# Ledger of designs, part 28: designed miniproteins, single chains, continued (3)

Each design is a single chain, and the fold is of that chain. pLDDT is the mean over its residues in the fold that is shown.

## One batch from the design tools (miniprotein)

Design m8935
Fold by ESMFold2-Fast:
Structure m8935 (fold): chain A 82 residues (1-82)
Amino acid sequence: PLTPEQQRQLALAQMYLNTAEKLVDYLEKNPSLPKEVQEKIIENAKADLEKALQLTPPEHRAEVQARADEIKKRIEEIKKKL
């Protein structure tokens, strides 16, 4: 069972995951954005994924890592189109 503090950290981690996913969704919907703009959004998405993993309690690390890895795969597909 998570402590109240760990529950808050997990909630914050999920916020960062959701933000990274929204950024990737935006890139997928806007493939004609300038390369420099796409690269900046990718940097922000990756930073949010790193923050999410850092904040995640050990008991939830595997699930959060799996979600982060799926988002990273989507980022790599976007990068192939740059």
Scores: mean pLDDT 87

Design m8936
Fold by ESMFold2-Fast:
Structure m8936 (fold): chain A 74 residues (1-74)
Amino acid sequence: MKKAEELEKKADELFDEGVRLMRQGRYDEAARKFKEAIDLYKEAEKLKGKLTPKSARRIVAANLLLVGAEYLAS
């Protein structure tokens, strides 16, 4: 499961970067980071058959933050 663990770690990094960019008002960049994080979490889920509760919660949070970032960037 090294591939799935690497994907979850990368997704966590992108999620945290997106949150920092949101705080800086860099909404276009934040939206891009959240999209990348969601894609990596979904790929990790396909490889593992399920996500950890932490990763599942982060997908939900990332989707909500993505909608907010896209709205503020428009």
Scores: mean pLDDT 83

Design m8937
Fold by ESMFold2-Fast:
Structure m8937 (fold): chain A 77 residues (1-77)
Amino acid sequence: DVLTGELLKQVQEALKKLGFYDGEIDGVLDRELRRAIAEFQTVHGLRGDGVPDRATWEALREELARRGIYPLLPELP
């Protein structure tokens, strides 16, 4: 499933902390956010399709933890 709304805002914030995204935290999956997601996915061995999915969320959680950047993303249900 594709992440939207408040979860997408958390994706934007995580990507901004990691230096992949410099746009607004608005929960909108625009071209800039899709590019940032695709770049992050490619660097982490995922499909660079720009789709904010569970695998992308888990990779973001792991990368934030690895770099000591807090707060971490919560685990998805």
Scores: mean pLDDT 81

Design m8938
Fold by ESMFold2-Fast:
Structure m8938 (fold): chain A 70 residues (1-70)
Amino acid sequence: ADRADVVIENKTREEAGKAVAAALADHPAVRAAAQPALLEGLSKFPDDAIVNVTVRGEGARLLEATVTPA
């Protein structure tokens, strides 16, 4: 099963986006399921905003994909 539990904390929005992409590189099904929510969440913040990102999923089953201010 393609399972990911990824927490990125206290990164700029730009760095958080890159860190999440790197963390999900080995989890393509979770990445695909999380991508719409991550794009929407990250788009709400400017590049220099400090954010937290959480992604939890098992294959195409997305459990959590959230972007919040740090």
Scores: mean pLDDT 81

Design m8939
Fold by ESMFold2-Fast:
Structure m8939 (fold): chain A 61 residues (1-61)
Amino acid sequence: SMMEERKERLRRLTEIASQMVQEGYVSKDDAFRGMVAYGVSLGMSRSEAERLVREEMDRYL
């Protein structure tokens, strides 16, 4: 579905953002806020975006 494709896009970008945090290009807080805002822009609720971003960041950080 279109929403599942958008959720997968958020997960992929959050993985990239987590790599950038590990490399020191961006803070964890900035990456989290940016990815959550992006998820909301894709039509997710804030709570859903926060959950998906947190789950994905926990895998890499």
Scores: mean pLDDT 87

Design m8940
Fold by ESMFold2-Fast:
Structure m8940 (fold): chain A 86 residues (1-86)
Amino acid sequence: MEEKLKEIVEKLKELGLDNVSYDGKAIVASGTIPADKLDEFIELLKKYSDDPEKREEVIKQIKETGTVNATLTFEGKPLYLNAKVE
């Protein structure tokens, strides 16, 4: 479980998010996603998000506004997400 959460943190960093951390309770992810990485980010949400409805809401938000500020659940842990696309 902890190893999988560390994998998720590293994948978020690879997408260009510069403020990504896990403290044993929650994942925090913030920063800028390059426009060419947006599809990879969406696929990461589809793979790891526990809530399909919240996931689709977040995907819609970032596609329509170029920004996202939301809480998702990944592997039973909250993910506090604040990102923009450039």
Scores: mean pLDDT 81

Design m8941
Fold by ESMFold2-Fast:
Structure m8941 (fold): chain A 92 residues (1-92)
Amino acid sequence: MELSEELVERAREAERRGRNWELLALQAEAEGRPKVAEAIRRAGEERGDRAARAVAAAERAKLNKVSQREAAEYTGLSVKSISYGFRVIEEA
């Protein structure tokens, strides 16, 4: 599903407040995955944008049944960052 213009505007407002991961969290909520959205927001708040992106990338890797290495190559994140994301979503 595409994000509505209203959700994109909300993400831009969150980015102005220093929360660059809000768009990823809103995408997870729109796809019916509110626990993943919460995990993305928590990772971003605690560890910053790279951690939030790692959580989002790990969830996509699980949905697409790709390996941690393939997810790292696709996203440009390190395998250690993807592994962190997998641990966060498994604990959620």
Scores: mean pLDDT 74

Design m8942
Fold by ESMFold2-Fast:
Structure m8942 (fold): chain A 80 residues (1-80)
Amino acid sequence: EPESATVTLKVTEGKVDLVDPNGNVVKTLGTGESVTLEVTPENQADLPRPVAYGTEAAVVEVTAEADGETYTQTWTLPAR
């Protein structure tokens, strides 16, 4: 199993906050913006998670790449 993966989050609708494990917003992404995160066994628990900004839902395209394989999934984030 590959030890490291790259995950790209691209906002296709709305706006999202990336929230760390302590609940702090570390980055905000608008429609058309993306961020790439490196995932390792050591940092998996510390990675920020996407949540919808404010009272509107958002849609994020998630692309994970590990050891030459690519997986793409669409996430609908509910309004907060």
Scores: mean pLDDT 75

Design m8943
Fold by ESMFold2-Fast:
Structure m8943 (fold): chain A 72 residues (1-72)
Amino acid sequence: MEEEIKELKAKIDELQARIDSLETEVMRLRAENPDDPEVKERIAQLETEISRLRAELDELYNKYKELVEKLK
């Protein structure tokens, strides 16, 4: 049980760090070249990846919350 919670937390932290990194990249691109069509396309690609990772994070976080709640 504790090992499963530990593993889920590690995966959640890894995904969150990756999402944060990608969001930082999007912010940089928006600040640097907001009107560049290639930059807009790159941002769209990054936002698609972020959306996918957020969906995965949400599933893992829900599982993590359920396991933590069972310990109370």
Scores: mean pLDDT 82

Design m8944
Fold by ESMFold2-Fast:
Structure m8944 (fold): chain A 75 residues (1-75)
Amino acid sequence: MAAAEEQRRQGDAAEAAGDYRTAGIHYAGAANHYLRLGDRRRAAEMYLRAARAFEKAGDLDNARFFRSQAERLLS
């Protein structure tokens, strides 16, 4: 939990600073930690946050990739 929450906090801070690419990286990191914990739902939530952050950064390839990862986890 602590590692996932730390990555999420770093993502939130980067997003507040307008650094959307860094926010996307940290949200994706949080998702990976939740997957290691078996928490597929929270992992999907973090991948959706990563996708939105990458979309705001103009990185549409990473936005599409992380949205697809979230959809796969919710199936």
Scores: mean pLDDT 88

Design m8945
Fold by ESMFold2-Fast:
Structure m8945 (fold): chain A 90 residues (1-90)
Amino acid sequence: MEKEKERDLEIGRELAELVYRYYLALGLSEEEARYYGEGVLRLSEEPGKARELRKLLLQNQSDPAVAQELRKEIEEAARRVKEEEERRAA
């Protein structure tokens, strides 16, 4: 049980860094790219979610439909992070 939690946290952090760097490379600001990375970290809090997202990222290379669904999920998570920070600032 502990090994699975440690693995999920490690995968989640690796995915968050990958997604952050990916959106930076696309020309997003550091602030915007950070929301995407933090969104992935929050998704990774669900048991097994980090492993699922990693599998989808690998499948993304050959399946445009999987790419679209993965991007949509990450974008939704990033939006939630941004909205939470905006609410705390208000």
Scores: mean pLDDT 74

Design m8946
Fold by ESMFold2-Fast:
Structure m8946 (fold): chain A 83 residues (1-83)
Amino acid sequence: MREENIKWIMETSGVDRETAERVLELGLLVVALEEARKRGVELPLSTSPEELRELAEKVIREGGREKFIEKLNELMKKEEEEK
């Protein structure tokens, strides 16, 4: 859940809640971007933040929100494992 991920970021990085929420939002965009690349979507050299959000929504729509969250959790667990 988003709250769980926010608290994890706060605990791990020692940042405040507002910063953790921004980091989570960026993490969601990064995960969506990687999934788009795996599906053969080539991105322009200059992609605006709005275009990145649109891509994230398309990836979520195609794979379903649950699958997107599962992949996000996998990335979070992988980062913790390397510590």
Scores: mean pLDDT 58

Design m8947
Fold by ESMFold2-Fast:
Structure m8947 (fold): chain A 60 residues (1-60)
Amino acid sequence: AVVTSEALGAGVEGAGELVRAGVPARDVTPEQAAKVAESRGIPPEEAAAGGRAGAQLARM
């Protein structure tokens, strides 16, 4: 699936919010980051792709 800049940004921000809330970066799942993106109005398919990218970046 194509990841839009909006979905990628929302997924990265979602992963960042989880880390700030006390979730260890290694424990941030793509599914959790995707749910945060969905709460911001990103469609589920794009949110899933953005969540994967956000979780990967949180581990770097």
Scores: mean pLDDT 73

Design m8948
Fold by ESMFold2-Fast:
Structure m8948 (fold): chain A 75 residues (1-75)
Amino acid sequence: MARPTLEELTARFRALVADRASPAEVRAAIRELLAQGASEDDLLGALLRTFHDLPDLPEARRAELLAVLSEVVAE
């Protein structure tokens, strides 16, 4: 399978935010995207793009999403 594009990764994070995904659901999604060939840099870039696209996203939610990404990529 071809690796996900930045647009696809950004859309996935936007969907997780819209669906109020739990930290466990976000972790599962990040693991799935890594399994599909997304790199740590691709995921970080998409997450930062998601924050840019959603300026009203609470700081606590941004911190949570970054923490989950950091935890998964450190495994």
Scores: mean pLDDT 82

Design m8949
Fold by ESMFold2-Fast:
Structure m8949 (fold): chain A 77 residues (1-77)
Amino acid sequence: ELEERFEELEKRIKELIEEAKKLNNEGLVQTAENILKNLELLREQAKTSDEKVQEAQIEYMERLIESLEKMIEFAKK
């Protein structure tokens, strides 16, 4: 379901925010928080979007989260 997919992405981003905070990396925290804000905006927009747009929005967010995960891994010493 669409809502469950957004909830999973939200959980992943929140976990990445906590990891960035543990690294004391303000830039990564800000990036992760911006991605979370974008997810929240897209989640609301998706409620009135067609199915293809919803899928594209989720795929786009998944790519942003993957990029953030890589940045955090590279920041881990």
Scores: mean pLDDT 83

Design m8950
Fold by ESMFold2-Fast:
Structure m8950 (fold): chain A 74 residues (1-74)
Amino acid sequence: SMEEIKKRAKAQTERLRESLLKMGIPQSVIDKYEKQIFELLEKYEQTTSIDEKFKINKELLDVIKEMRAEAEKG
């Protein structure tokens, strides 16, 4: 169901938040990108296309790289 998809995406977003905090990324940077990460994870749970899943994973990795770069700016 859509509710279960959103629940899983939320849990994954929360787990990723914890990992990013442990990596030293500030809470303010994580908060800025949280909605975008949630939307990507929700889309990943909804898709049945392997090619689309690879594309979403690439987008998620790029978002994480952008967050790390923003944290480095101070």
Scores: mean pLDDT 85

Design m8951
Fold by ESMFold2-Fast:
Structure m8951 (fold): chain A 83 residues (1-83)
Amino acid sequence: SESLSDEDKEKAAAIAAKLSSPVLSDAEAGNIALGAALNGAEAVHEALEKGKELLSEEEKEAMKELAERATAEARAAGVPVTS
């Protein structure tokens, strides 16, 4: 089976850490979500779709939710995302 690259793991961990922050504003969360959609959400989504067991259960849920929200926000902003 393919494994997550170090880059993908680092991106996923960074997103999880940001989502765990209690001091995110709505604007800051939106910027992180859009950034994830453009630079990391697709890779995270692919990793989760392939059933990678490299993230904690809480991190997987947060990543999946962030990836879906980021994708929706990107589409709403007129940015196409491809699989």
Scores: mean pLDDT 52

Design m8952
Fold by ESMFold2-Fast:
Structure m8952 (fold): chain A 88 residues (1-88)
Amino acid sequence: SSMAEEFARLLAEAARLLREAATPAAQSTVDHFVGLLEAAARAARAGDWETARRLLANAEKSAVNAGGGMSAEDLARVLALLRRAREL
C-alpha cells in the first residue's frame, strides 16, 4: 500500500542517518536499532500494522541511545522521521 511504502521510506531514511553518524563504539547499538526499523518496515509491507507499530515503539525507546553520537540537529531529524511514521 502507499501508506506502507511511505512508512518504510521514513524508517529507511532514519536508518541511513543513524548508520552515517555511527561511531565505532555505537555500531552495535545502531545495528540493533536499524534492525528494529527494518523489521517494522517489513511488517508494514506485509499489512501487519500491529507488529509494525510495536516494533517502531520499541525502536523509539532506544532512539536517543542509538543516536548518542549524533549532532542535536541530526538526532532531531531522526526523531522527526520516526514521529511522521508513527502518525501514518
Scores: mean pLDDT 84

Design m8953
Fold by ESMFold2-Fast:
Structure m8953 (fold): chain A 91 residues (1-91)
Amino acid sequence: SLLEEIEKADPSLATDETIKAIMEILKENPVISISELVEKLSDKFPRSEIYASIKKLEEEGRIVVDKEKGEIISSEEVGVRELERAVERVF
């Protein structure tokens, strides 16, 4: 279970590069399945670092992990996207 791996992860293994990569994916996909996010990053980063970075971002309130749906929701990008859509409607 991906959720079990995230819960067991040591957040101290999170790296700035892995966090940045996660946030770049979330910029394009503010709601994404955990499995899709992990698959997108597994070619560049060890799975342990991906799980650790997800856990650290959740603990910092930057993302929400929906355990029932197996989805990650970006708190930052959802808010920004609402503001960007308001600006686009003025043009």
Scores: mean pLDDT 76

Design m8954
Fold by ESMFold2-Fast:
Structure m8954 (fold): chain A 67 residues (1-67)
Amino acid sequence: EISKEELELFGNQLELAVEEKTTDYLPGINEEEFKKIVELYKKDPEEALRLYQEITGKDVLGRPVVP
């Protein structure tokens, strides 16, 4: 389950990546995936984090996500 703390951390990483114009803070995603995640986060932050996990196979802390 996605925690409120993980969701807030993810949002902070997205904001930092936007400011720095880099995906270094969100390893495992490309520029197009990053744009999609940012737009989804504005509408549904939980679904945005789930999309990130599906693309990378990892949570915000870098731990493997298993089905």
Scores: mean pLDDT 70

Design m8955
Fold by ESMFold2-Fast:
Structure m8955 (fold): chain A 79 residues (1-79)
Amino acid sequence: TEAARARAEAARAEARALAEQLGPEGSKDFEHVEASADRLVAGFEAAGGAEYGYQAALREFEEMRRHLAARLDAKRAAE
């Protein structure tokens, strides 16, 4: 439980840092994914499976991190 939560929060922090580097649009996109991940955690917690919620959130943040990293690379290449 705690390990799964820690992994999800680490991935959240990495995605957030990349979103901040992209500016307002990156932050807005991250905010949507963060809301989705938080809803997943809450839903699984209500069902008695909090660890599954953290695992699902981890996947969402890892996907977002890859997406944001690609966008940042493209932005840097353009300017």
Scores: mean pLDDT 82

Design m8956
Fold by ESMFold2-Fast:
Structure m8956 (fold): chain A 60 residues (1-60)
Amino acid sequence: MKEGLVLVSEDEEKARKKGLEILKEHPDVEVFNAGGDRERAERAVELFKEKGLKPVVEEL
């Protein structure tokens, strides 16, 4: 099962750089940047589950 990564960070630039690093190493991983918005992160987790992805939340 493919992983869906949800990034949470109040520093949008830090989250953007982390997301690019992950996509470079693992191009088949779905990455969503929720910024500092916990509610947006929770919605992304549910959407990834509906798509058959394993959601992983990483707080930066």
Scores: mean pLDDT 77

Design m8957
Fold by ESMFold2-Fast:
Structure m8957 (fold): chain A 81 residues (1-81)
Amino acid sequence: MAEELTRRAKELLDQTKANWASFVELARTDPELALQIAQRIIGLGQQLLEAARAAGSEEAVAYAQEAIRLGQELAALAKEA
């Protein structure tokens, strides 16, 4: 359970980081779509964070928190456009 949560949280974070430059450009060119993507990242991150806390997985908590932070940053960029 904890290993699967760590994998999923890391996957969300890694995917967000891999696509970060594209998301920043999207916030400029299509802010509504960028905001939808940001909200999805935040929502998935929050679900993983709660599950990780329940499982006692500190590593999964850290990955989920960082993914949420990036999602919030993307949402802020989209709102500024």
Scores: mean pLDDT 86

Design m8958
Fold by ESMFold2-Fast:
Structure m8958 (fold): chain A 86 residues (1-86)
Amino acid sequence: SELEELEELAEEIEKKIKEMLEAGVSYEEIAKWLEEYLETSELSELQRKLLRVIIEQLRRKARGRAKPDTPEEKEALALQREISAL
């Protein structure tokens, strides 16, 4: 189904982003890589929308203006709050 194809793409992209971040690649460089992938790949309209959202989130993080909007970012913020409460 389209939903299963979206979930598979999301998991694959998330894994690659994590690997690139661990390797020291910047959010801006990852966003550029995804834009090239979006331009060169045969993708459904829903897959293209997903990638555009991810690209925008990466560019916001690159600009240092991103609010915590992912579970991981929210978890990190919660940990900072817990530490400050000690």
Scores: mean pLDDT 71

Design m8959
Fold by ESMFold2-Fast:
Structure m8959 (fold): chain A 85 residues (1-85)
Amino acid sequence: SEIDKAVKEAEKLLPKAEEVIRAAAAEATKDLDPAERAAVEEGMKNAIEAVKKVLEEAKKGGKEKELEEAALKLAPLLKELIEAA
């Protein structure tokens, strides 16, 4: 199915996207104090975990329109993120 293909592609891209995001965030926050930098790192961790949960739920049922649409959009977004950085 298109959802299964999109989920697998997103899962494949996610580690590279995470690496790119971490590198970009480190550069963007280099002039911030340690507490502000830690807050950004926590926010990124939470965002990545949310993405993983969306992929996991899409794999389970594939019947919720919102999860289906999210999964289909996620792989292209991760690809664009990797290319942009």
Scores: mean pLDDT 73

Design m8960
Fold by ESMFold2-Fast:
Parts: structure tokens; sequence; C-alpha cells
Structure m8960 (fold): chain A 99 residues (1-99)
């Protein structure tokens, strides 16, 4: 990936890894986010992938409780994608409990 994609992946991974109960790994312009293996975590992964794929600048694939996000090199779209990843992880953390 280019600099904007690599920055977005790194920022998303750092923010997710600051939260308990979520793990993220950045490699180039790609971030892989693993949510808790719960119905909520699986829904969060699927929802994040669907949301990112509806917009430009990022492609995402959800597999169970894991989502892999590939950021594009447009800085505005990459930042929006990273913000979406961070917001999804924060929402799962803030919810705290499985219904």
Amino acid sequence: GGPAAEEAAREAAEAVNALPGARAEAEGGTVTVTFADTPRGRAAAAGLAAGLNAGPGARAVAEGNTVTVEFGDDPAHARAGAAGVIAAAQAVHDAGEVA
C-alpha cells in the first residue's frame, strides 16, 4: 500500500489494541481486526465489512469474528475507513455485555 493506506492501517491497529477485548494487526495498507468470539463480535465484524464496502477507499472481508480491511491510497477515504474500524471496536467495548 501507499503512505496513506499504511498510516490508516497503523492508526486503526494502535487504537483497537488500546481497547480490551479486541486485537488488530497492521501489515502494509491492511489491518486485520479480531473481535470477541461472541454473537456481538461476529455481528460487529460483518457490519464493519458491509459499511466499509459501501464506501470508496477501503475493501473489507469478514470471516466470523475477524475482519480484514485493505485501505486505499486516498488520504481522506483512508482516514474515514480507519475511523470506521476504530468506532466499531469502541462500540463493542462500550457495550461490554452480550445480550
Scores: mean pLDDT 78

Design m8961
Fold by ESMFold2-Fast:
Structure m8961 (fold): chain A 80 residues (1-80)
Amino acid sequence: SELLKRLEEILSTVKDLTEKDKAFLLDEFGRLSKETQEKVLKELEKLKKEGKLTVEKAKKIILDASIEEGVELLAEAVNK
């Protein structure tokens, strides 16, 4: 996957990112739609250019995208 390869290249530039965290983020990203993947990559590339890309920010962007795309999971939580 071209988008997955781009994420891997970006994550390889993030200091102190563990192999386990990298694998987790690649797995989460791979579950997203291609449209959401492109949006995530654009945000990460912007932070990288600004020298602001950290482990915490990378995790937040990818996990927030997973939550937003999981509309059905959020709807199930509301039925509680």
Scores: mean pLDDT 78

Design m8962
Fold by ESMFold2-Fast:
Structure m8962 (fold): chain A 101 residues (1-101)
Amino acid sequence: MELPQLSEEETRALLARLEELSDREIDLYETVTTPEQRRELSRIVARISGLELELATNGVRRAELLRLRIDHYRRLKALGVEPELNAERIARLEKRLAELE
């Protein structure tokens, strides 16, 4: 029994939503000063994880997901958020991306 695959339109919609939430997470890292904003950040991170799992489960191309993750960590690094750790994450994901064909 094979898992159903999303259409290109459905895949694009989920990827667009993931990108929207990633941008909002970055905005909150730059502006967060209150406990409520920290709770919102945690909720957004959880929702991003859920969308990544949905995309993975429905057969989205791993290369596309890895490119989005790499871009996200590059933006966090540019903001000074754990730059050494994010550089390591980027290098690891870029290696995984290079192994996909």
Scores: mean pLDDT 72

Design m8963
Fold by ESMFold2-Fast:
Structure m8963 (fold): chain A 75 residues (1-75)
Amino acid sequence: MVEEHRKNAQDMMDSMRDSGMTSDQIADTTASLIYARTLSRERAQKLRDKLKSLNLDDTVKAAVEELTRMAETLV
């Protein structure tokens, strides 16, 4: 259950790396999404808005959106 969701997050991180994202971008995005998993739905939404304001790559925005929605489901 939880193990499968962690595996999916790992695969998404690897996909971001394959798309040409820097290690810093991947680390910051992943850390923010892990943090969102422990927050309420409202706080996860706030984090999503902040990440969008950083003018990240379209692939990063898509990955952040998907993982944030998964985190909301798990929390």
Scores: mean pLDDT 60

Design m8964
Fold by ESMFold2-Fast:
Structure m8964 (fold): chain A 55 residues (1-55)
Amino acid sequence: MEEEIEQAKEELRRALEAGDNTGVAAASKKLMDLVGVDEASRIAQEAVEELRRRR
């Protein structure tokens, strides 16, 4: 189960880097299904903030 969460997180990062809105939506759905809305929101915020800091 943790492996699936890690895969969904990687998919989210890749989609964000590529500007793939469809990929972002799909990865976000997977995360919500796996860990629930609260945790998925946390993960999404962290990913977006990390990208903003790197740029």
Scores: mean pLDDT 77

Design m8965
Fold by ESMFold2-Fast:
Structure m8965 (fold): chain A 123 residues (1-123)
Amino acid sequence: SLEEKIKEEMLKLVDELEAEPVFEPFREPPDLEKYPNWLELVPNPLSLSTIREMIESGKIKTIEELKEALETMINNVLKAFPIDSELYILAVTARVVVEKKIEELEKKIKEIKEEIEKKEKEA
């Protein structure tokens, strides 16, 4: 189904982000022993592993919801950390990568929808 195809493609996007070195700090939930005040600074903590679980469970069903979750993950760092910190600098780069990957995914899903519609018209 189209829904299953969208889910598969969203999971592939998360896999691609996990492979990018700039996303290393975003792969897993924050180490609360290293950052004991993280939850006070970031009341809605998200990581790529959390977003993957949300896709697998069906809490994220659309590309728009995936985009919002990824943007929240990045904005949490941009709001909580100093502009000269390594995490902030990585988050700025990560935002550009997310925007590009989401645009590529949106284009791919549009092409899949057009191919499905074309096949239905030929039947």
Scores: mean pLDDT 82

Design m8966
Fold by ESMFold2-Fast:
Structure m8966 (fold): chain A 70 residues (1-70)
Amino acid sequence: MEPGTVVTLDDSADFARVVLELFIESDGISEFVLTEPAGDGDRVSLQVLEADLLPDEERKELARRTLEYL
């Protein structure tokens, strides 16, 4: 996944969550940082940022909290 990729949680909340979990399991999330989810009416969007902005442990914790929000 490229930096700046947006994942939208629509009627496919389960799908978005599964995709994010698979991304983490594939070490893909280890290269990126997820922003806090943002509400947009009935949708939630996540933005992926460059991983070098945060330490590894903080990056993984942010990803975990974001998944729990979804």
Scores: mean pLDDT 47

Design m8967
Fold by ESMFold2-Fast:
Structure m8967 (fold): chain A 85 residues (1-85)
Amino acid sequence: SEDDELVDLIVQTAKQAADLYKKGNLGGAGLFLGNVKRLVIYGIKEGKDLDKIIEAIRKVAEENKDLPEVVERLESLIEEAKKLS
């Protein structure tokens, strides 16, 4: 479904941000985290399943708990998304 395609893209983008962070590419990681935020805002605007989007981002954060700065930015995005819904 289009909701599943958007969720998959958000997950792929967030995972790439975490990978870039692990490699010391902080600028690239920040860019991809910015892309995650843009995709989430798009999903909200288009009436996509926000709970599914939030759960997917939370799973990426949990899988990357060894990267506190990435986790903090993903959790901040979840809280921002909740305020927009």
Scores: mean pLDDT 86

Design m8968
Fold by ESMFold2-Fast:
Structure m8968 (fold): chain A 70 residues (1-70)
Amino acid sequence: MMNSFISQHNSINQQIQTYQQQGNTSQINQIHQSIINSIIQIGNSHGYNQTTINSSINNINQQFSTIQQS
């Protein structure tokens, strides 16, 4: 489970980096919302603890905040 989650996170990060290099802010915003929704749905479906879900959401939000400032 952890390895799969990290792998998905890395793929998402690479996709965001690509769109940032392209200057596609709209796609970055769409990806941000999609990722947050996916984390919530996956966490709830698999019975993850609230702390785990919140940690994942917080991590993604921090990364997107950095990207949006760039």
Scores: mean pLDDT 70

Design m8969
Fold by ESMFold2-Fast:
Order: sequence, then C-alpha cells, then structure tokens
Structure m8969 (fold): chain A 60 residues (1-60)
Amino acid sequence: SMEEKVNEAVEKIKSAPSLEEKEQFLADLIRKAITSTDYEERKAYQEAVRKALELLEKEK
C-alpha cells in the first residue's frame, strides 16, 4: 500500500547511521515529491517528506 511505502521511507531516514545519509534520503524523497507524475505516488512522497521532517524536528 502507499501507506506502507510512506512508513518504509520514513523508517529508512530514521534508521540511517549518519546525518549525511539521512539528508541524502530526505533529498531523494523531496525530489520524488516534486517530480513524480503519478498523483498517488507524488502524494505518498509528499506525506513521507512531511513525516520525516516532523520526526527530525522532534529529535532536535
């Protein structure tokens, strides 16, 4: 499901061993959220970005 894809993407950022890798995964998600031509995929990536940013802000 799209929800599973969102959760997988967020977990990948959360579990990344370095800040540089977290930033790279986040950048890739942002790119996909902007460039995806499929509405459902674009919405899922946008949601993943939102959740990832919320998670990273909460950990500060």
Scores: mean pLDDT 78

Design m8970
Fold by ESMFold2-Fast:
Structure m8970 (fold): chain A 94 residues (1-94)
Amino acid sequence: SMKKKREELDKKMKEMEELSDDEALKELEKLVKRLVEKEDFEGLKYIAEKINSIFGLEAADQGIKTKDKKDAELAGKLIISEFKLRLELLKRKK
């Protein structure tokens, strides 16, 4: 069920909000790795959408291809890279 999958991912993302930046990044890397290993493109796109929601920006979902494991790996790298860049931009505003 798409709804159940989204609810599980929402819970995981909410848990990450209570963590430090470094701990949140580590948990995101673990989550993304699991989704990539399963070629779970719906999960990867949903996580990209949730990261956008946290930072108030449209970002990582645009242009994600869904053909094979290589596309999943690239989507995962894009998600992690975007999250790292957003954290760095926030640090520079302090």
Scores: mean pLDDT 71

